Designed miniproteins, single chains, continued (4). Designs and how they scored, part 92

Each design is a single chain, and the fold is of that chain. pLDDT is the mean over its residues in the fold that is shown.

## One batch from the design tools (miniprotein)

Design m15183
Fold by ESMFold2-Fast:
Structure m15183 (fold): chain A 80 residues (1-80)
Amino acid sequence: STKEKILKKVDELMKEAEKVLNDKSLSPQEKIDLLVKIYGKIVGLSRLASGNGDLDAAKYAQDKANEIMDKIIELADKAE
């Protein structure tokens, strides 16, 4: 189903974000740049789920996007 594809893609993007966060070769700013792109993709999936009436999937994706945003804010404090 479309809902299952959205949830799977959100989980794949969250694993990609975890890989970025754990990559010791990346600077804080490089991590922020990559996480902003991942955040945008997850927000897009939340909107797609909401448009399809899949409110549970939309909320799941939104909550995961918010987790990424919290990590971006934490990294921004370290980039100074």
Scores: mean pLDDT 89

Design m15184
Fold by ESMFold2-Fast:
Structure m15184 (fold): chain A 85 residues (1-85)
Amino acid sequence: SERELAVKLVALSIAVVGYTLELPDEEKREEILRKVKEAITAFNNGDYEKAAEKLRELAELLRSTGPQFDGVAELAEEVAKEIEK
């Protein structure tokens, strides 16, 4: 349901923000947070295809930042897959 997807997206957003607080690279932190905002904005606009695309871009960015982000990246990929159902 849309409500279940919204809850998962909020949980993902909280997790991503939490991990970025420990990241010393301010520019990379801003880039990650921008991708989260883009995904949320698309979802709120009902553009589920774009929301899933932005979540996959977020996952790739998180994985490229370091292995400590692999779990959160996997969560982003799972939410993207569920949005496209």
Scores: mean pLDDT 84

Design m15185
Fold by ESMFold2-Fast:
Structure m15185 (fold): chain A 95 residues (1-95)
Amino acid sequence: DQNFQAGLSLDNAIRLLEEATRLAEQQDPHLAKQIRAILDSVREAKSLAGGQEGIDLLKAAANRALELAKQASPEVSVLLRQAARLLLQAAQLLS
């Protein structure tokens, strides 16, 4: 079931973004705030249950995560890049 698989990808992306936020809070509070904004957007997308608005939010969130990964420490960057891949996978499964 593509909806079930999308849900798993979203839940895994949320966990990675939560961990990235936690690590970033210890290193760069400004970066942590930006990751929290992405996390909030992903949670909003999940609540929209895969409509076009939700899909667009997931794609935008993935792009923002990839941009922040360029500025992040290697540890936070890996989490943001993994989250972005899962967000894009969820968007594809919901399309």
Scores: mean pLDDT 87

Design m15186
Fold by ESMFold2-Fast:
Structure m15186 (fold): chain A 99 residues (1-99)
Amino acid sequence: MEAIIEEIERRIAEEVRALAEAFEADPEGNAREARLALAKAQAAMLYARGEATLEELLAWVDRIAAADPSMTAEELEALKRAVEEGVRLAEELRRELEA
């Protein structure tokens, strides 16, 4: 596998580890932030690996919302922003590592 993809995965894993520590300190207070951070990390990974486009990831979020009638519009918007941030992170890291 490409060394650039492995380095992106390593950096994303470091961010997820820091968020896991914060979640352990206050699980209830950090549950929303942890969920959004995991969504961002997963989107970044799938995009970096070429397994999904931004459009496909956003369509997947819409399907999750359609299957969950308890999901609010605000929660859906936050999840879409997390996915978009993940894709941008992957693009930025790839640009830096390819330079």
Scores: mean pLDDT 73

Design m15187
Fold by ESMFold2-Fast:
Structure m15187 (fold): chain A 74 residues (1-74)
Amino acid sequence: ADHEAAVLAVAGNLLVIAADTLEWLGYPREEVIEALEGAIDLYERAISLATDPELKAELQKNLEEVRKRLEEVR
Protein backbone atom coordinates (compact mmCIF):
# COMPACT_ATOMS: atom_id res chain seq x y z
CA ALA A 1 0.00 0.00 0.00
CA ASP A 2 2.66 2.57 1.03
CA HIS A 3 4.85 1.54 -1.93
CA GLU A 4 1.96 2.20 -4.35
CA ALA A 5 1.23 5.48 -2.51
CA ALA A 6 4.90 6.51 -2.88
CA VAL A 7 4.85 5.77 -6.64
CA LEU A 8 1.70 7.91 -7.09
CA ALA A 9 3.29 10.66 -4.96
CA VAL A 10 6.40 10.69 -7.19
CA ALA A 11 4.16 10.93 -10.27
CA GLY A 12 2.32 13.85 -8.64
CA ASN A 13 5.65 15.57 -7.87
CA LEU A 14 6.70 15.18 -11.52
CA LEU A 15 3.45 16.85 -12.68
CA VAL A 16 4.12 19.78 -10.31
CA ILE A 17 7.62 20.11 -11.83
CA ALA A 18 6.02 19.96 -15.30
CA ALA A 19 3.57 22.74 -14.30
CA ASP A 20 6.50 24.88 -13.03
CA THR A 21 8.41 24.29 -16.28
CA LEU A 22 5.39 25.10 -18.49
CA GLU A 23 4.73 28.32 -16.53
CA TRP A 24 8.42 29.34 -16.68
CA LEU A 25 8.46 28.77 -20.47
CA GLY A 26 5.28 30.86 -20.89
CA TYR A 27 2.94 28.06 -22.00
CA PRO A 28 -0.84 28.66 -21.94
CA ARG A 29 -2.52 28.81 -18.51
CA GLU A 30 -4.76 25.88 -19.51
CA GLU A 31 -1.72 23.54 -19.82
CA VAL A 32 -0.41 24.61 -16.38
CA ILE A 33 -3.87 24.01 -14.87
CA GLU A 34 -4.08 20.54 -16.48
CA ALA A 35 -0.72 19.53 -14.96
CA LEU A 36 -1.72 20.83 -11.50
CA GLU A 37 -5.13 19.07 -11.66
CA GLY A 38 -3.31 15.83 -12.58
CA ALA A 39 -1.00 16.25 -9.57
CA ILE A 40 -4.02 16.78 -7.27
CA ASP A 41 -5.67 13.56 -8.53
CA LEU A 42 -2.45 11.57 -7.98
CA TYR A 43 -1.91 12.97 -4.46
CA GLU A 44 -5.54 12.23 -3.49
CA ARG A 45 -5.11 8.62 -4.68
CA ALA A 46 -1.77 8.34 -2.84
CA ILE A 47 -3.34 9.60 0.41
CA SER A 48 -6.19 7.05 0.08
CA LEU A 49 -3.62 4.20 -0.22
CA ALA A 50 -1.07 5.41 2.36
CA THR A 51 -1.01 3.82 5.83
CA ASP A 52 2.20 5.50 7.12
CA PRO A 53 1.21 8.63 9.13
CA GLU A 54 4.37 10.52 8.09
CA LEU A 55 3.75 9.81 4.41
CA LYS A 56 0.08 10.84 4.79
CA ALA A 57 1.07 14.13 6.47
CA GLU A 58 3.60 14.95 3.73
CA LEU A 59 1.09 14.09 0.98
CA GLN A 60 -1.64 16.22 2.62
CA LYS A 61 0.80 19.15 2.84
CA ASN A 62 1.76 18.73 -0.84
CA LEU A 63 -1.92 18.47 -1.83
CA GLU A 64 -2.77 21.68 0.07
CA GLU A 65 0.14 23.55 -1.59
CA VAL A 66 -0.87 22.39 -5.10
CA ARG A 67 -4.56 23.27 -4.50
CA LYS A 68 -3.55 26.76 -3.34
CA ARG A 69 -1.34 27.20 -6.42
CA LEU A 70 -4.15 26.02 -8.72
CA GLU A 71 -6.49 28.69 -7.26
CA GLU A 72 -3.76 31.34 -7.84
CA VAL A 73 -3.41 30.29 -11.52
CA ARG A 74 -7.21 30.27 -12.12
Scores: mean pLDDT 84

Design m15188
Fold by ESMFold2-Fast:
Formats: sequence, structure tokens, C-alpha cells
Structure m15188 (fold): chain A 82 residues (1-82)
Amino acid sequence: FEGDAEYVLEFLRERGDEKAAELLEKVKEKGTIEARLLIGTAASFIAMIEELQRNFPDEEEYERLAETLIREFEKNAKELLE
């Protein structure tokens, strides 16, 4: 699971989303099944967005999808960390 967590963390830091990056680190530290599913789901979604960007070279569409992922990840991470 290390690869998924690192992949998502790099994605978030490259975008400058420090808040989401901090939440990811806390989720990773929990090590629960829920934490693994959340990070794994985010990693899969990022991979799909990257594939979509290759097939649909619309920068605005890609950015909108990425923002949606980050927003949803933050919400889910906060709920999990409660």
C-alpha cells in the first residue's frame, strides 16, 4: 500500500494542496482498512484522470476532475480522522 500513499501524496504536494497532504499523512498513519480504501480509491481516481487527460487533452476538464477528487478526499479524510 506504500506506493498508493506515496503516489497520492506526490499528486497533492505538486498541486500545493498542503491541507490535503497533511490529511493524507494522518490517514496513512491510522493504517486501518478504511484508511487503506480511502487512499487506494484516491490513487485509482488520479490514475484514471491522468488517462483521461491523455485521451481528452482538455486542461480545464482535467483540472475540474482533480479539484473534485481533492475536495472529496478532504471530506472523507476528516470524517475518518474524527
Scores: mean pLDDT 79

Design m15189
Fold by ESMFold2-Fast:
Structure m15189 (fold): chain A 94 residues (1-94)
Amino acid sequence: SLTDYQKAVNLIEETVKDVLEGKITPEQAMERVDKAIELLKKTPKEQAIEAIERMIVAVEYGIKLAKEQGKTDQVKILEEILERLKSFLEEVKA
């Protein structure tokens, strides 16, 4: 079975992919982000920070790809995900 850390990271990576492919709505994307955050709340602080930083890198790369492809709606969804992850990172660091 996967750890909560591995489940959270995998969920965000799949969410970025599904957003880029136009397979999910903004609401579905944010629901998946919230589920990943809940998994990370069960993870030790240092590991949660590392997971969030990896997630941020994945989302930023997704934004770059969406911009290169002119996918403005996907850029907006990914930027909302990025803001939520950055906000959670600051909460965990406090």
Scores: mean pLDDT 89

Design m15190
Fold by ESMFold2-Fast:
Structure m15190 (fold): chain A 69 residues (1-69)
Amino acid sequence: AVREAIRRLLRSHDRDGDGTISPEEFIEALLSLGFSEEEAEEAAERYKQPDGKITIEQAVEAILELLAK
């Protein structure tokens, strides 16, 4: 399933295994999926938590919403 493929991609960027990724790692994942640098940077800023990180599950949902357009 697309959801599980995205989750696996994001987990490969979660080197610490804490269930979160940096905005930079999220941008790299989006670029690997064919999004532009501008789209990736905008999405990272939009979905980051107050602590500056993005949860794996939040990132999965964000990418699925972006792909649904």
Scores: mean pLDDT 77

Design m15191
Fold by ESMFold2-Fast:
Structure m15191 (fold): chain A 70 residues (1-70)
Amino acid sequence: GAALSEEIKKVYEEFKAIKNPSVKELQKLAQRALDAVKKASALGVATAEDIEITSELIEKALKAEKEEKA
């Protein structure tokens, strides 16, 4: 419910506060959001916003990881 949505929002706010986050920071933020969204989805309470934020963080983490390896 609300607590899981609040955790996802907090993760996104932390992400926005960091200028040029490292690959490791992006991976940690994406994992925190993913864990919260998985719990919310299992309970049937995940919102579209929760899914969108989590997907954005995962995409950014994956792109940063590929760019570091390239």
Scores: mean pLDDT 77

Design m15192
Fold by ESMFold2-Fast:
Structure m15192 (fold): chain A 104 residues (1-104)
Amino acid sequence: SLREEAERLLKEYEKILKDSVDSMVDLFSKIFNLTDEQKEELKKKMDEWLKRYLEEIRSLVDQALAEGKSLEEIKALVDEKMRQLSIEMVKEGIKITNEIIKKK
């Protein structure tokens, strides 16, 4: 069904975003020479950010399905949202990392 196809796409996007957050946390930990405690704080805060945005993506998909959008239209809407979220993810990661480093 269209619902099942949309749910499968959501799971793929969730995996992509989770893997991206994990990769960014690892990279920032190495670049900024974070302690294990600082890395865990960054991961926790980025996981909280990720959870909020996954809820936004789910809401967007649910609305599009309710409006009778096709799978192709839903994918296009999510792809556009993912582009915006990728930019916001990097900005949030930099902001959180700077706040963690300032704590001493």
Scores: mean pLDDT 85

Design m15193
Fold by ESMFold2-Fast:
Structure m15193 (fold): chain A 94 residues (1-94)
Amino acid sequence: AADLDEAARLLGEMVEAYKKGDYEKSIELAERSIAALEKTVARHPDDARAYLLLAQAYELLSEIYEKMGNKEKADEYRSKAEEWRARADALQAA
């Protein structure tokens, strides 16, 4: 789906912004990617790719908030990443 391709592109741009230390832009790109992926999950609940990309987006958000010294948000997003990875694994095992 176009939303999945857009989400993957936004995650790539997020990683590049993160490497440059632009945490504000990385967070913005992550939020846009997550919104596109949530639409994909709603339309295609059996597409494990969307679940894996959601897990990746939340893992990157956790890392960014850790770098910013916000441990509470880092831990929250790490938990969300684990939930989406578990859902992807269950879907792929079915």
Scores: mean pLDDT 84

Design m15194
Fold by ESMFold2-Fast:
Structure m15194 (fold): chain A 94 residues (1-94)
Amino acid sequence: MEEEKKKKEAEEKAKEFEKRMREAGRRAVEMVREGASVEEARKMLGEEAKKLAEEASKLSDETKDKAMDAMQAAVAEAMEEIEEAAKRREEEER
């Protein structure tokens, strides 16, 4: 019973960090849409990921691992969206 409670708390914390990382990803994509370079957007996303990783490092090992995995997935998704946004902007730029 206590192991299940710890797993749920770890999952809730992982979702919290994932949500924060996804919000950073959305901001990075919006920056590219507004004229920022892919490099600037990736740098901002990387800085936010580093800050969140430092916060996650203070959690228990199990919660930290789940949070790190969720954040890594969100970063990968955001990186792809940044590239797509840049391509769409170039196609629309006259």
Scores: mean pLDDT 79

Design m15195
Fold by ESMFold2-Fast:
Formats: C-alpha cells, sequence, structure tokens
Structure m15195 (fold): chain A 72 residues (1-72)
C-alpha cells in the first residue's frame, strides 16, 4: 500500500533526523538542484538546523519520486 510506504518513509526520516546534520553541503546542493528547491546561496545562508530540515524534506521527495517511478 502506497500510504503505508509513505508512513514508513516519514517515520524513518523522523527517527534518523540527526543523520541529516551530517549531510555534506555538496550532497544537499545536488539534491536541491534536482528538485530546484534551493540554490547554493540559499543553502549557504541556511543554519545547520535549516539545512538538516531541507535535507529531510528533499529526501522525502526523492523517496516518494522513486516509489512512483518503481510503480509503487
Amino acid sequence: DFKEKVKKILEEIEKNFDEFYNISDEELLEMAKKYEAASEEAIKNASKEQKAKIAASLKLVEKLDKLIEEGE
């Protein structure tokens, strides 16, 4: 069920939120470029907490996009 998979993704992101503080600015920029969600300037000006939240949001979008592409 798509809804169950979305719920699991959300729970995984929430439980592992601290891992997003360890994401590199380079990885964050590449994710942001793919979804046009943030520029280099926006990421540079974001706090470490804001960068983690952006990373978590982009990871959610990425996982959802992948589920759709895989026919799930």
Scores: mean pLDDT 73

Design m15196
Fold by ESMFold2-Fast:
Structure m15196 (fold): chain A 70 residues (1-70)
Amino acid sequence: SSQKLLELMKKQFPHVEFKIEKLPDGKYKAIATDKKTGEVIEAVGETEKEALISAYLEVGAREAQKRLAE
C-alpha cells in the first residue's frame, strides 16, 4: 500500500518528510522536504505510488550527488 511505501521511505531517509496530495486533475503530487537543508522536491504521478517513487528516486539522486561532490 502507499502508506507502507511511505513508512519505508521515511525509514530510509529519516531527515526527509514525505507527503502526498491528490491534485484537481486526479493525479497525485508527492512532496519531499529535507529537514536539514530546507530543500523541497516535488514529483507528480498518475497514482500515489508513482508520485512517491518519483520523489524517492529524486531524493536518492540528490543524496548521491552530495557524496560525489565530496
Scores: mean pLDDT 81

Design m15197
Fold by ESMFold2-Fast:
Structure m15197 (fold): chain A 89 residues (1-89)
Amino acid sequence: SKEQRREAVLLEASVTVHYISVIVYQRTKAPEEELQRKIEEALKVIDDAIRRLEEILAATTDPETQAFLRGALAVLETMREALEEIRKR
């Protein structure tokens, strides 16, 4: 539904803000402790968003909306993997 698509967009936007915050902290050479804290906060937000998107996807019967939600999920999973890579460095 349009409401499910809107919720997916808002979840992506929220995650993107946290992701950008991590990138800014990394590029401005913030203290390691502050950077790690921001990464952990961002990972928690993205994990909660992924779980919520999976719930919406499971409740969705419309194929076009399912495809849209799978696309949103792939974007969030990609950002999660990028954050995990930064955390390992």
Scores: mean pLDDT 86

Design m15198
Fold by ESMFold2-Fast:
Structure m15198 (fold): chain A 63 residues (1-63)
Amino acid sequence: GAAGEAAAQAVVAGLKAQGALLNSLGVATEVKGEAVDDTTARVTITTSNGTSVAYAPVSGVPL
């Protein structure tokens, strides 16, 4: 429903902001996303310190 879609968009926006912050620290960053299922996307953030994985409830959002 609309509430779930709004929450998913907020999570995606937060992850993008975090990636931008990491980049501003002079650390190499890479953000990749892939759909795990109809409502879930896996977001992988790679830095010089390693790889972090987050799951976001998104539908049809290109990452």
Scores: mean pLDDT 61

Design m15199
Fold by ESMFold2-Fast:
Structure m15199 (fold): chain A 87 residues (1-87)
Amino acid sequence: SLREIFEEFLAKVDEVLNSDLTEEQKVDELIRILQEAVDRILAHATPEQARAFLETLRDFVESLKKRFSPELQARLDAAMAELEARV
């Protein structure tokens, strides 16, 4: 279900944020996890459901990115813009 995809996404994000990875490596992994979540949604959801999921994901990323440097925030913003263009 869409809920399960989001719950798995949140669990993976939490693992990355609590890891001993560098901030740059954390952002690389977060972008990969975001791409995987969107790929799963696009394979199984209607366009309307995909759009709603991307809106939820954007709100989450806006909060999450504040922990990182401006350069890393820009990388997360660019990744999200590319993902949003797919719906």
Scores: mean pLDDT 88

Design m15200
Fold by ESMFold2-Fast:
Structure m15200 (fold): chain A 77 residues (1-77)
Amino acid sequence: MPATAAVLDEAQRRAALEAAVRTAAALAGEAVPDLSALADRAALAAELRRLVSRAPDPHATAEAIQRVIAEAALAAL
């Protein structure tokens, strides 16, 4: 399937990363972090990576995150 990388604007990319962080926190058994303190996408991505690494099953967590991001991208189409 061709990827439409340019479809997501900055707000949509941030929303997708925020949804991924919430999903990763739930799978890791942690509280959702203060997303307002994560001011940019790099900070959100770093927190996401941290949550994935701490999850009991990092592979399943990474797959769930990829699905959430892909669903957000498809919803934007």
Scores: mean pLDDT 69

Design m15201
Fold by ESMFold2-Fast:
Structure m15201 (fold): chain A 84 residues (1-84)
Amino acid sequence: MKIAIVGGGKDAEALKKIAEKHGATFIEGDPVEGTEKAAKEGADLILLLTTDAKVLQEAGEIAEKYGAMVVPVADAATAELALK
């Protein structure tokens, strides 16, 4: 399974380190554009740093076009738990 983490802001450095530790790809930037990039690159599961339901809905619709699943994570700690 290929996993990507999409996020930015204050959690970007922590998410990048978590991704590197677990063999996932980290994509920093816009949640929707980052999700599309991850899905196009063959991610099966995308952990998306967002608490915005509209952003999650848009990202999920885009990922589904490529056969990927999006799971929201509120912070770096939640992302790390999802990878255990």
Scores: mean pLDDT 83

Design m15202
Fold by ESMFold2-Fast:
Structure m15202 (fold): chain A 73 residues (1-73)
Amino acid sequence: MTPKFSGNLEEDKALIEKLVKEGASEDELVRVYLYIQLTFDREKGIELLKALYLALGYDEKTAEINARASWVR
């Protein structure tokens, strides 16, 4: 199911956290990753990617490193 993203940082962050909590598939998480890359600037995109990694159970430092390493724009 395609998530209803709004393009708002706080709304999309809450939706990402909810999707992970509800057991989103790897394919759904890849679509979320691509959505973040295409929609947000670097700083906001990294913040959302960090929230995604934190929701997946990574610690703060690892989530930060992975979020920054994952940014491709």
Scores: mean pLDDT 77

Design m15203
Fold by ESMFold2-Fast:
Structure m15203 (fold): chain A 58 residues (1-58)
Amino acid sequence: ISSLPEDLRSLPGSFWFQLGEKEEAAGDLEGARKAYSFAAQSSDAAIQQQAQAKLQQL
């Protein structure tokens, strides 16, 4: 990646997936769902699939 992100929303899907796992572990299903939704929009197919599976469990 040659350009710097403008804010945290530009972070990779792996970041959002990890955040979702933390929120889920804390019992914050709304936070987990939001984080997994961002991860599911990742261009990384592996992260996208894992995040979609997590969203289906919520």
Scores: mean pLDDT 74

Design m15204
Fold by ESMFold2-Fast:
Structure m15204 (fold): chain A 74 residues (1-74)
Amino acid sequence: SMEETFEAAVEELRARVEEAIARHGADDLATIQAVVDAVLREFLARHPDASSEEVRALMERMAAVVREAIARAR
């Protein structure tokens, strides 16, 4: 399902962002953004039929994950 697909992408993003913060710090926004961009590109490559609404919903979830990870590191 799309929900299961979103959950998998969000969990992958969380792990990779937490690793990036642990290695580079929460203030290295360029490295964090590169991780977000990589996960989004990988999702779009696997789901070329995803609607604009689905992509926007995923991007909103991804933004929330990044904000939470940065807040926890502070």
Scores: mean pLDDT 85

Design m15205
Fold by ESMFold2-Fast:
Structure m15205 (fold): chain A 71 residues (1-71)
Amino acid sequence: SLGNRYADMAAGAAVNGDVEKAREFAKLAAQYGGPETAARTGRDLAEMGRESGNPQFYEGGRAAAEAAEKA
């Protein structure tokens, strides 16, 4: 689905430490995928930040998760 595609793009941006793109893609994932996709995207990005232990991944993932939860 389009929502899932945006969720994947948000994760990719978070991996690259691109906080701004991660937030925008997470918001789009929520808009096109609805509340379930928003919740999943938020959890996946938060988990990715924790698992990586990398400050850039954690920062991007956290920001994207927050944006997805608010959408």
Scores: mean pLDDT 77

Design m15206
Fold by ESMFold2-Fast:
Structure m15206 (fold): chain A 84 residues (1-84)
Amino acid sequence: EAKKKAEEGIKAAEEGNGEEAGRYASEAGTLAEKSGDVEAAKKALEAGLKGAEAGEKSKDRKGLTSGIGGALSGIGALFEVGGK
């Protein structure tokens, strides 16, 4: 579930949709944190970063902001599930 959401976010970013990528990344980060899935958390961070990059490149403020939010969600999940 979490990993699939992150992969959907990466695909959205590759299609130039930073806003959608950030939304999927945020959902994936939240789910990864709840499930303890480090790989999903890493992919959520990747989706968020790629979403922010797509937004910046297209001068899409909403895409950039959404992507940054998704990346922060992924980082938060990594801190929660990366600790023992």
Scores: mean pLDDT 79

Design m15207
Fold by ESMFold2-Fast:
Structure m15207 (fold): chain A 113 residues (1-113)
Amino acid sequence: SELDELTKELKKLIKELEEAEKKGDWEKAVELAKEILKTVIKMLRLALETELSEEQKKVLEEALAKVAAVGAKYDERLFEAAEHLRAAYVLLQAGEDEEEILKQLEEAEKHLE
């Protein structure tokens, strides 16, 4: 499925982010964090139509935590984007209105411009 492909890509991006951080390559870490957030947005949009597996939930939570940490240190916009995506994820898990979930996703996208 597209969700399975995005989950695989997200795992790869997380690993690349960890390697960039280990090397102290903060410019690359910021760029990878942006790609992680874009992948999470795509996964959450698909999750409006399809239930996330337990593994997909764990990978999403790990991705958002790692990007928030990078954002807090180097780019406040990445931190804000990650927090909006966390809000979207929580609303989605709670079965809240699709309009409110989409609003959080749009706010996250705005912070990546």
Scores: mean pLDDT 88

Design m15208
Fold by ESMFold2-Fast:
Structure m15208 (fold): chain A 64 residues (1-64)
Amino acid sequence: SMMDRQRFSERLREAMAEKGLSAEQLAKKVGLSFETVAKYVTGEELPSEEELKKIEEVLGVKLR
């Protein structure tokens, strides 16, 4: 739902800020395009379970 995307987006931005990572740097570390990660950061889309696991591993926190 839109609320789930917004909550995920908020948690993702907080975790990125805590690690000092930009969306471009996160994209590079997880092997995704900047455009894809930007959609997750804005709350436009949710990552797949596989992508979520990679993002959580890089950030060192659970986002779900």
Scores: mean pLDDT 85

Design m15209
Fold by ESMFold2-Fast:
Structure m15209 (fold): chain A 89 residues (1-89)
Amino acid sequence: TKEELLEKANKYKKKADLEASNGNYTKAAKYYTKAADLYASIGRYDDAKKAYEKALEAAGEANDAYGYLLLRMRLHAKIIPDELKPVFG
């Protein structure tokens, strides 16, 4: 259900927050991305956007330039309406 997916997203967000607080920015970026994907899948676009932004910040802290670029592309692809996806992909 949407409720189960929301709970799962919140758990990944908490896991990401913990990893970030411990300086494990690569893991934080991974878990923020998982949370954001789940938020987006249930139409929680504001929560998804915030989680993707945290993932980008964590990837930047990890000096993961490739992961940073992939997350930027994913952010646009996940929250932009389908008719605009060809402009960003």
Scores: mean pLDDT 77

Design m15210
Fold by ESMFold2-Fast:
Order: structure tokens, then C-alpha cells, then sequence
Structure m15210 (fold): chain A 72 residues (1-72)
């Protein structure tokens, strides 16, 4: 599954693959699934802090953009 691939990539410090999977989900309108994957990455003690910061920042920017577009 995409979730399993994203978690495996995160554990291996493959941030490029993680972002690519999240980007694909967001493009498909599957934002809730992307958010769930980020939450699992952030909760995984084997994932490095650098990967966690990068994916959290990425999703935060996407969520902010969507929130602004709904209001304006």
C-alpha cells in the first residue's frame, strides 16, 4: 500500500519518496489519507527528526493553502 511504502521510505530517510507519495495523495484529493500517513510517521520512534520536520512542514503548508482557499 502507499502507506506502507511511505512508512518504509521514512524509516530509511528517503524523504523524496515520502513527499512523492504525499503529493500523489493530495493531487487525488485524498488529503485525509495523507494526514494519517504523516501522523504515523510523526509517531514512529525509528523515524529521524529531520524526516519528521520535513513531512510535517510539507503537510502544514498544504493544509494552510486549502483553508485559505475555502475562505477566499
Amino acid sequence: SREEKALEAARNNDIETVIAILDELIEEGRVEEAEAIVEKILADPTVSEEVKLEVDTYLGVVQLKEAVEKVF
Scores: mean pLDDT 79

Design m15211
Fold by ESMFold2-Fast:
Structure m15211 (fold): chain A 88 residues (1-88)
Amino acid sequence: SQELIDELRKKGKELLETGKTKEDKAIGLGYIATADLIETALTSDLAAVQKKLQEIEDEAERIRKTLGKEPADLFKNVVNKGLLELGL
């Protein structure tokens, strides 16, 4: 729902603005990516969802190169957990 999307974006932005660790930044990015994916799934076609999944994979690789493997794994775990909780 829109309320869940808004809450995930709020949590992500708060972690990016107030977070002091690479892990906090990765988790924040994960919440934003999860919200964007849910919104795309609810409002767009399969091609847009596939493009968004590829953008999320590209972002995970960028996080791995800039912040490290553990932050990248946390980012992926946040997205995967969000998808699992929604049955996506």
Scores: mean pLDDT 85

Design m15212
Fold by ESMFold2-Fast:
Structure m15212 (fold): chain A 68 residues (1-68)
Amino acid sequence: MEEKELEEAWKEFEENLELAREMIAKAKERVEAGDERVKERAARLAEEYEKAGMPEEIIEGLREVAEM
């Protein structure tokens, strides 16, 4: 029933959150290496994720990349 599906969906969400954090960290490394195109992509993703109701920490991380 729905309770088990919620538990599995929450675990999948946690895994996706970890992946998002890793991608943000890699994006910061790319910007530090001189790839400024990543800043523009991060700014756009931050707006999309804010509209989608993503966790503020992910949005903040993307905005930080965009402001580098």
Scores: mean pLDDT 74

Design m15213
Fold by ESMFold2-Fast:
Structure m15213 (fold): chain A 61 residues (1-61)
Amino acid sequence: MRYSVETLREEAALNRETSQQNLALAKQDPKKRYQYEAAANINLSGAAVSQALADRAEAEA
């Protein structure tokens, strides 16, 4: 599916927010820290991709 620039920027923002939430959970639960840190890294990667796609779409407009 094609995404609008607005959708891509919203997705990037949500991924950054979710990453921060996972980092906070990693501090609160040391037994699951590894899982939360891994999830945070995945979310940050998703945010970077969505932002790059949004920037490209704006440049093509």
Scores: mean pLDDT 79

Design m15214
Fold by ESMFold2-Fast:
Structure m15214 (fold): chain A 92 residues (1-92)
Amino acid sequence: AAPDITMYSDSLSELSEEQIKAALEAAKERAVAFVKKIADAGNLELAKEAKEKAEEEFEELIALTPEEMKPLAREAKEEAIKEMEEIIKEAE
């Protein structure tokens, strides 16, 4: 299972590159799945709010990510945003 990155307050530097990648992918999948569930239920307002909260959570993630891995964390954020925007657009 992917590590719970919310347990790390100071840095993700103690995690291996593979663990960081797995944590970022898991965070992306959770955010996208949550927004999709809300959008599928017909609550577009809440889906948009959930997307904004996910964006803030990814910014916190990027801040905790080691400098050499920050581009990967930013890429995961951009991919998550794109997928969430497509879900909201399809639900409109």
Scores: mean pLDDT 77

Design m15215
Fold by ESMFold2-Fast:
Structure m15215 (fold): chain A 90 residues (1-90)
Amino acid sequence: MSLEELLAKLEEQYEKAPEKDQPLISGLMSELIALDALVEANDPSLRPKALELLKRAEALLEELAKSPSIDPEVVAAARAYLEELREKVK
């Protein structure tokens, strides 16, 4: 799945989500955009920043995963994307 496809799914979830979950979804989207840009830059000096953003994105996703209103398939897709990014930043 591409970042663009994942962001589209997260945006759809944001529109349907209760107000309490909306900040977690928007936060995750922002961290994913920033993390993808750092990974694409492929600059070794940015690796510590990429790892911190990855940790933040993972934490936001785990909070979202606790919500029964969020589509578990979207959570699974986001988790798979973060696992691929983790492999690239190591």
Scores: mean pLDDT 83

Design m15216
Fold by ESMFold2-Fast:
Structure m15216 (fold): chain A 84 residues (1-84)
Amino acid sequence: LEKAAKTFREDAAQAEALGGTGEVKETEDSVEAKIRITVDGEEVEVEVKVKKEGDKLTVEEKRKVTAPDGTVTETESKKTYDAS
C-alpha cells in the first residue's frame, strides 16, 4: 500500500503540473487516487483504488475519456489478489 500511495501522489503532482487535478486519499487499509487531465480537447479521468482486506488485496481502476464531440469511453477493471 505504501508504494501505491507514493506512486499515486507522484501521478497526482504530475497531473497538476500539466494543468489538471489530482487527489489521493490514504487510510490504514486503502489508497485511492482521482486524476483529471485535459489533453487535445479530451477530458481524461482516472480513478484507482487499492484496498487490503485481511489476506486479500483488491485493485479497482476506472477510466473515463470524453472526446471533444461528446463521445464518452469508459473502462473499468477489478482485480483481487491473495496477499497470503
Scores: mean pLDDT 76

Design m15217
Fold by ESMFold2-Fast:
Structure m15217 (fold): chain A 105 residues (1-105)
Amino acid sequence: SIDEALDTLRRLLAQLTPEQRRRVAKEMIEFLEKAKDLTREQLLELAGEEIRRHVERYRAGGDPAANDALIHFAGQLAYLASHYTEEEVKEFLDKAIELFRELLA
């Protein structure tokens, strides 16, 4: 369910430091704002590119916990886009954006 997906996100974020959470929140807000008007196919393509980008970032000696969280979240979005209705995916995107914006306040 969408609520279970949001709970998974909350648990993932709870494992991060405040600094890591702010970094993840900032990058995910940028991604999610782009995702809101996309079709299922476009969202899957965008999620795949996001995963690839963050996997390549591990080579730069970045924060592995933050990068792992970003990869897992992009994977969760791909799963939702593949298995849920367009309306349910949009509900998740809106609620996730709100959650991430609260972390930056």
Scores: mean pLDDT 75

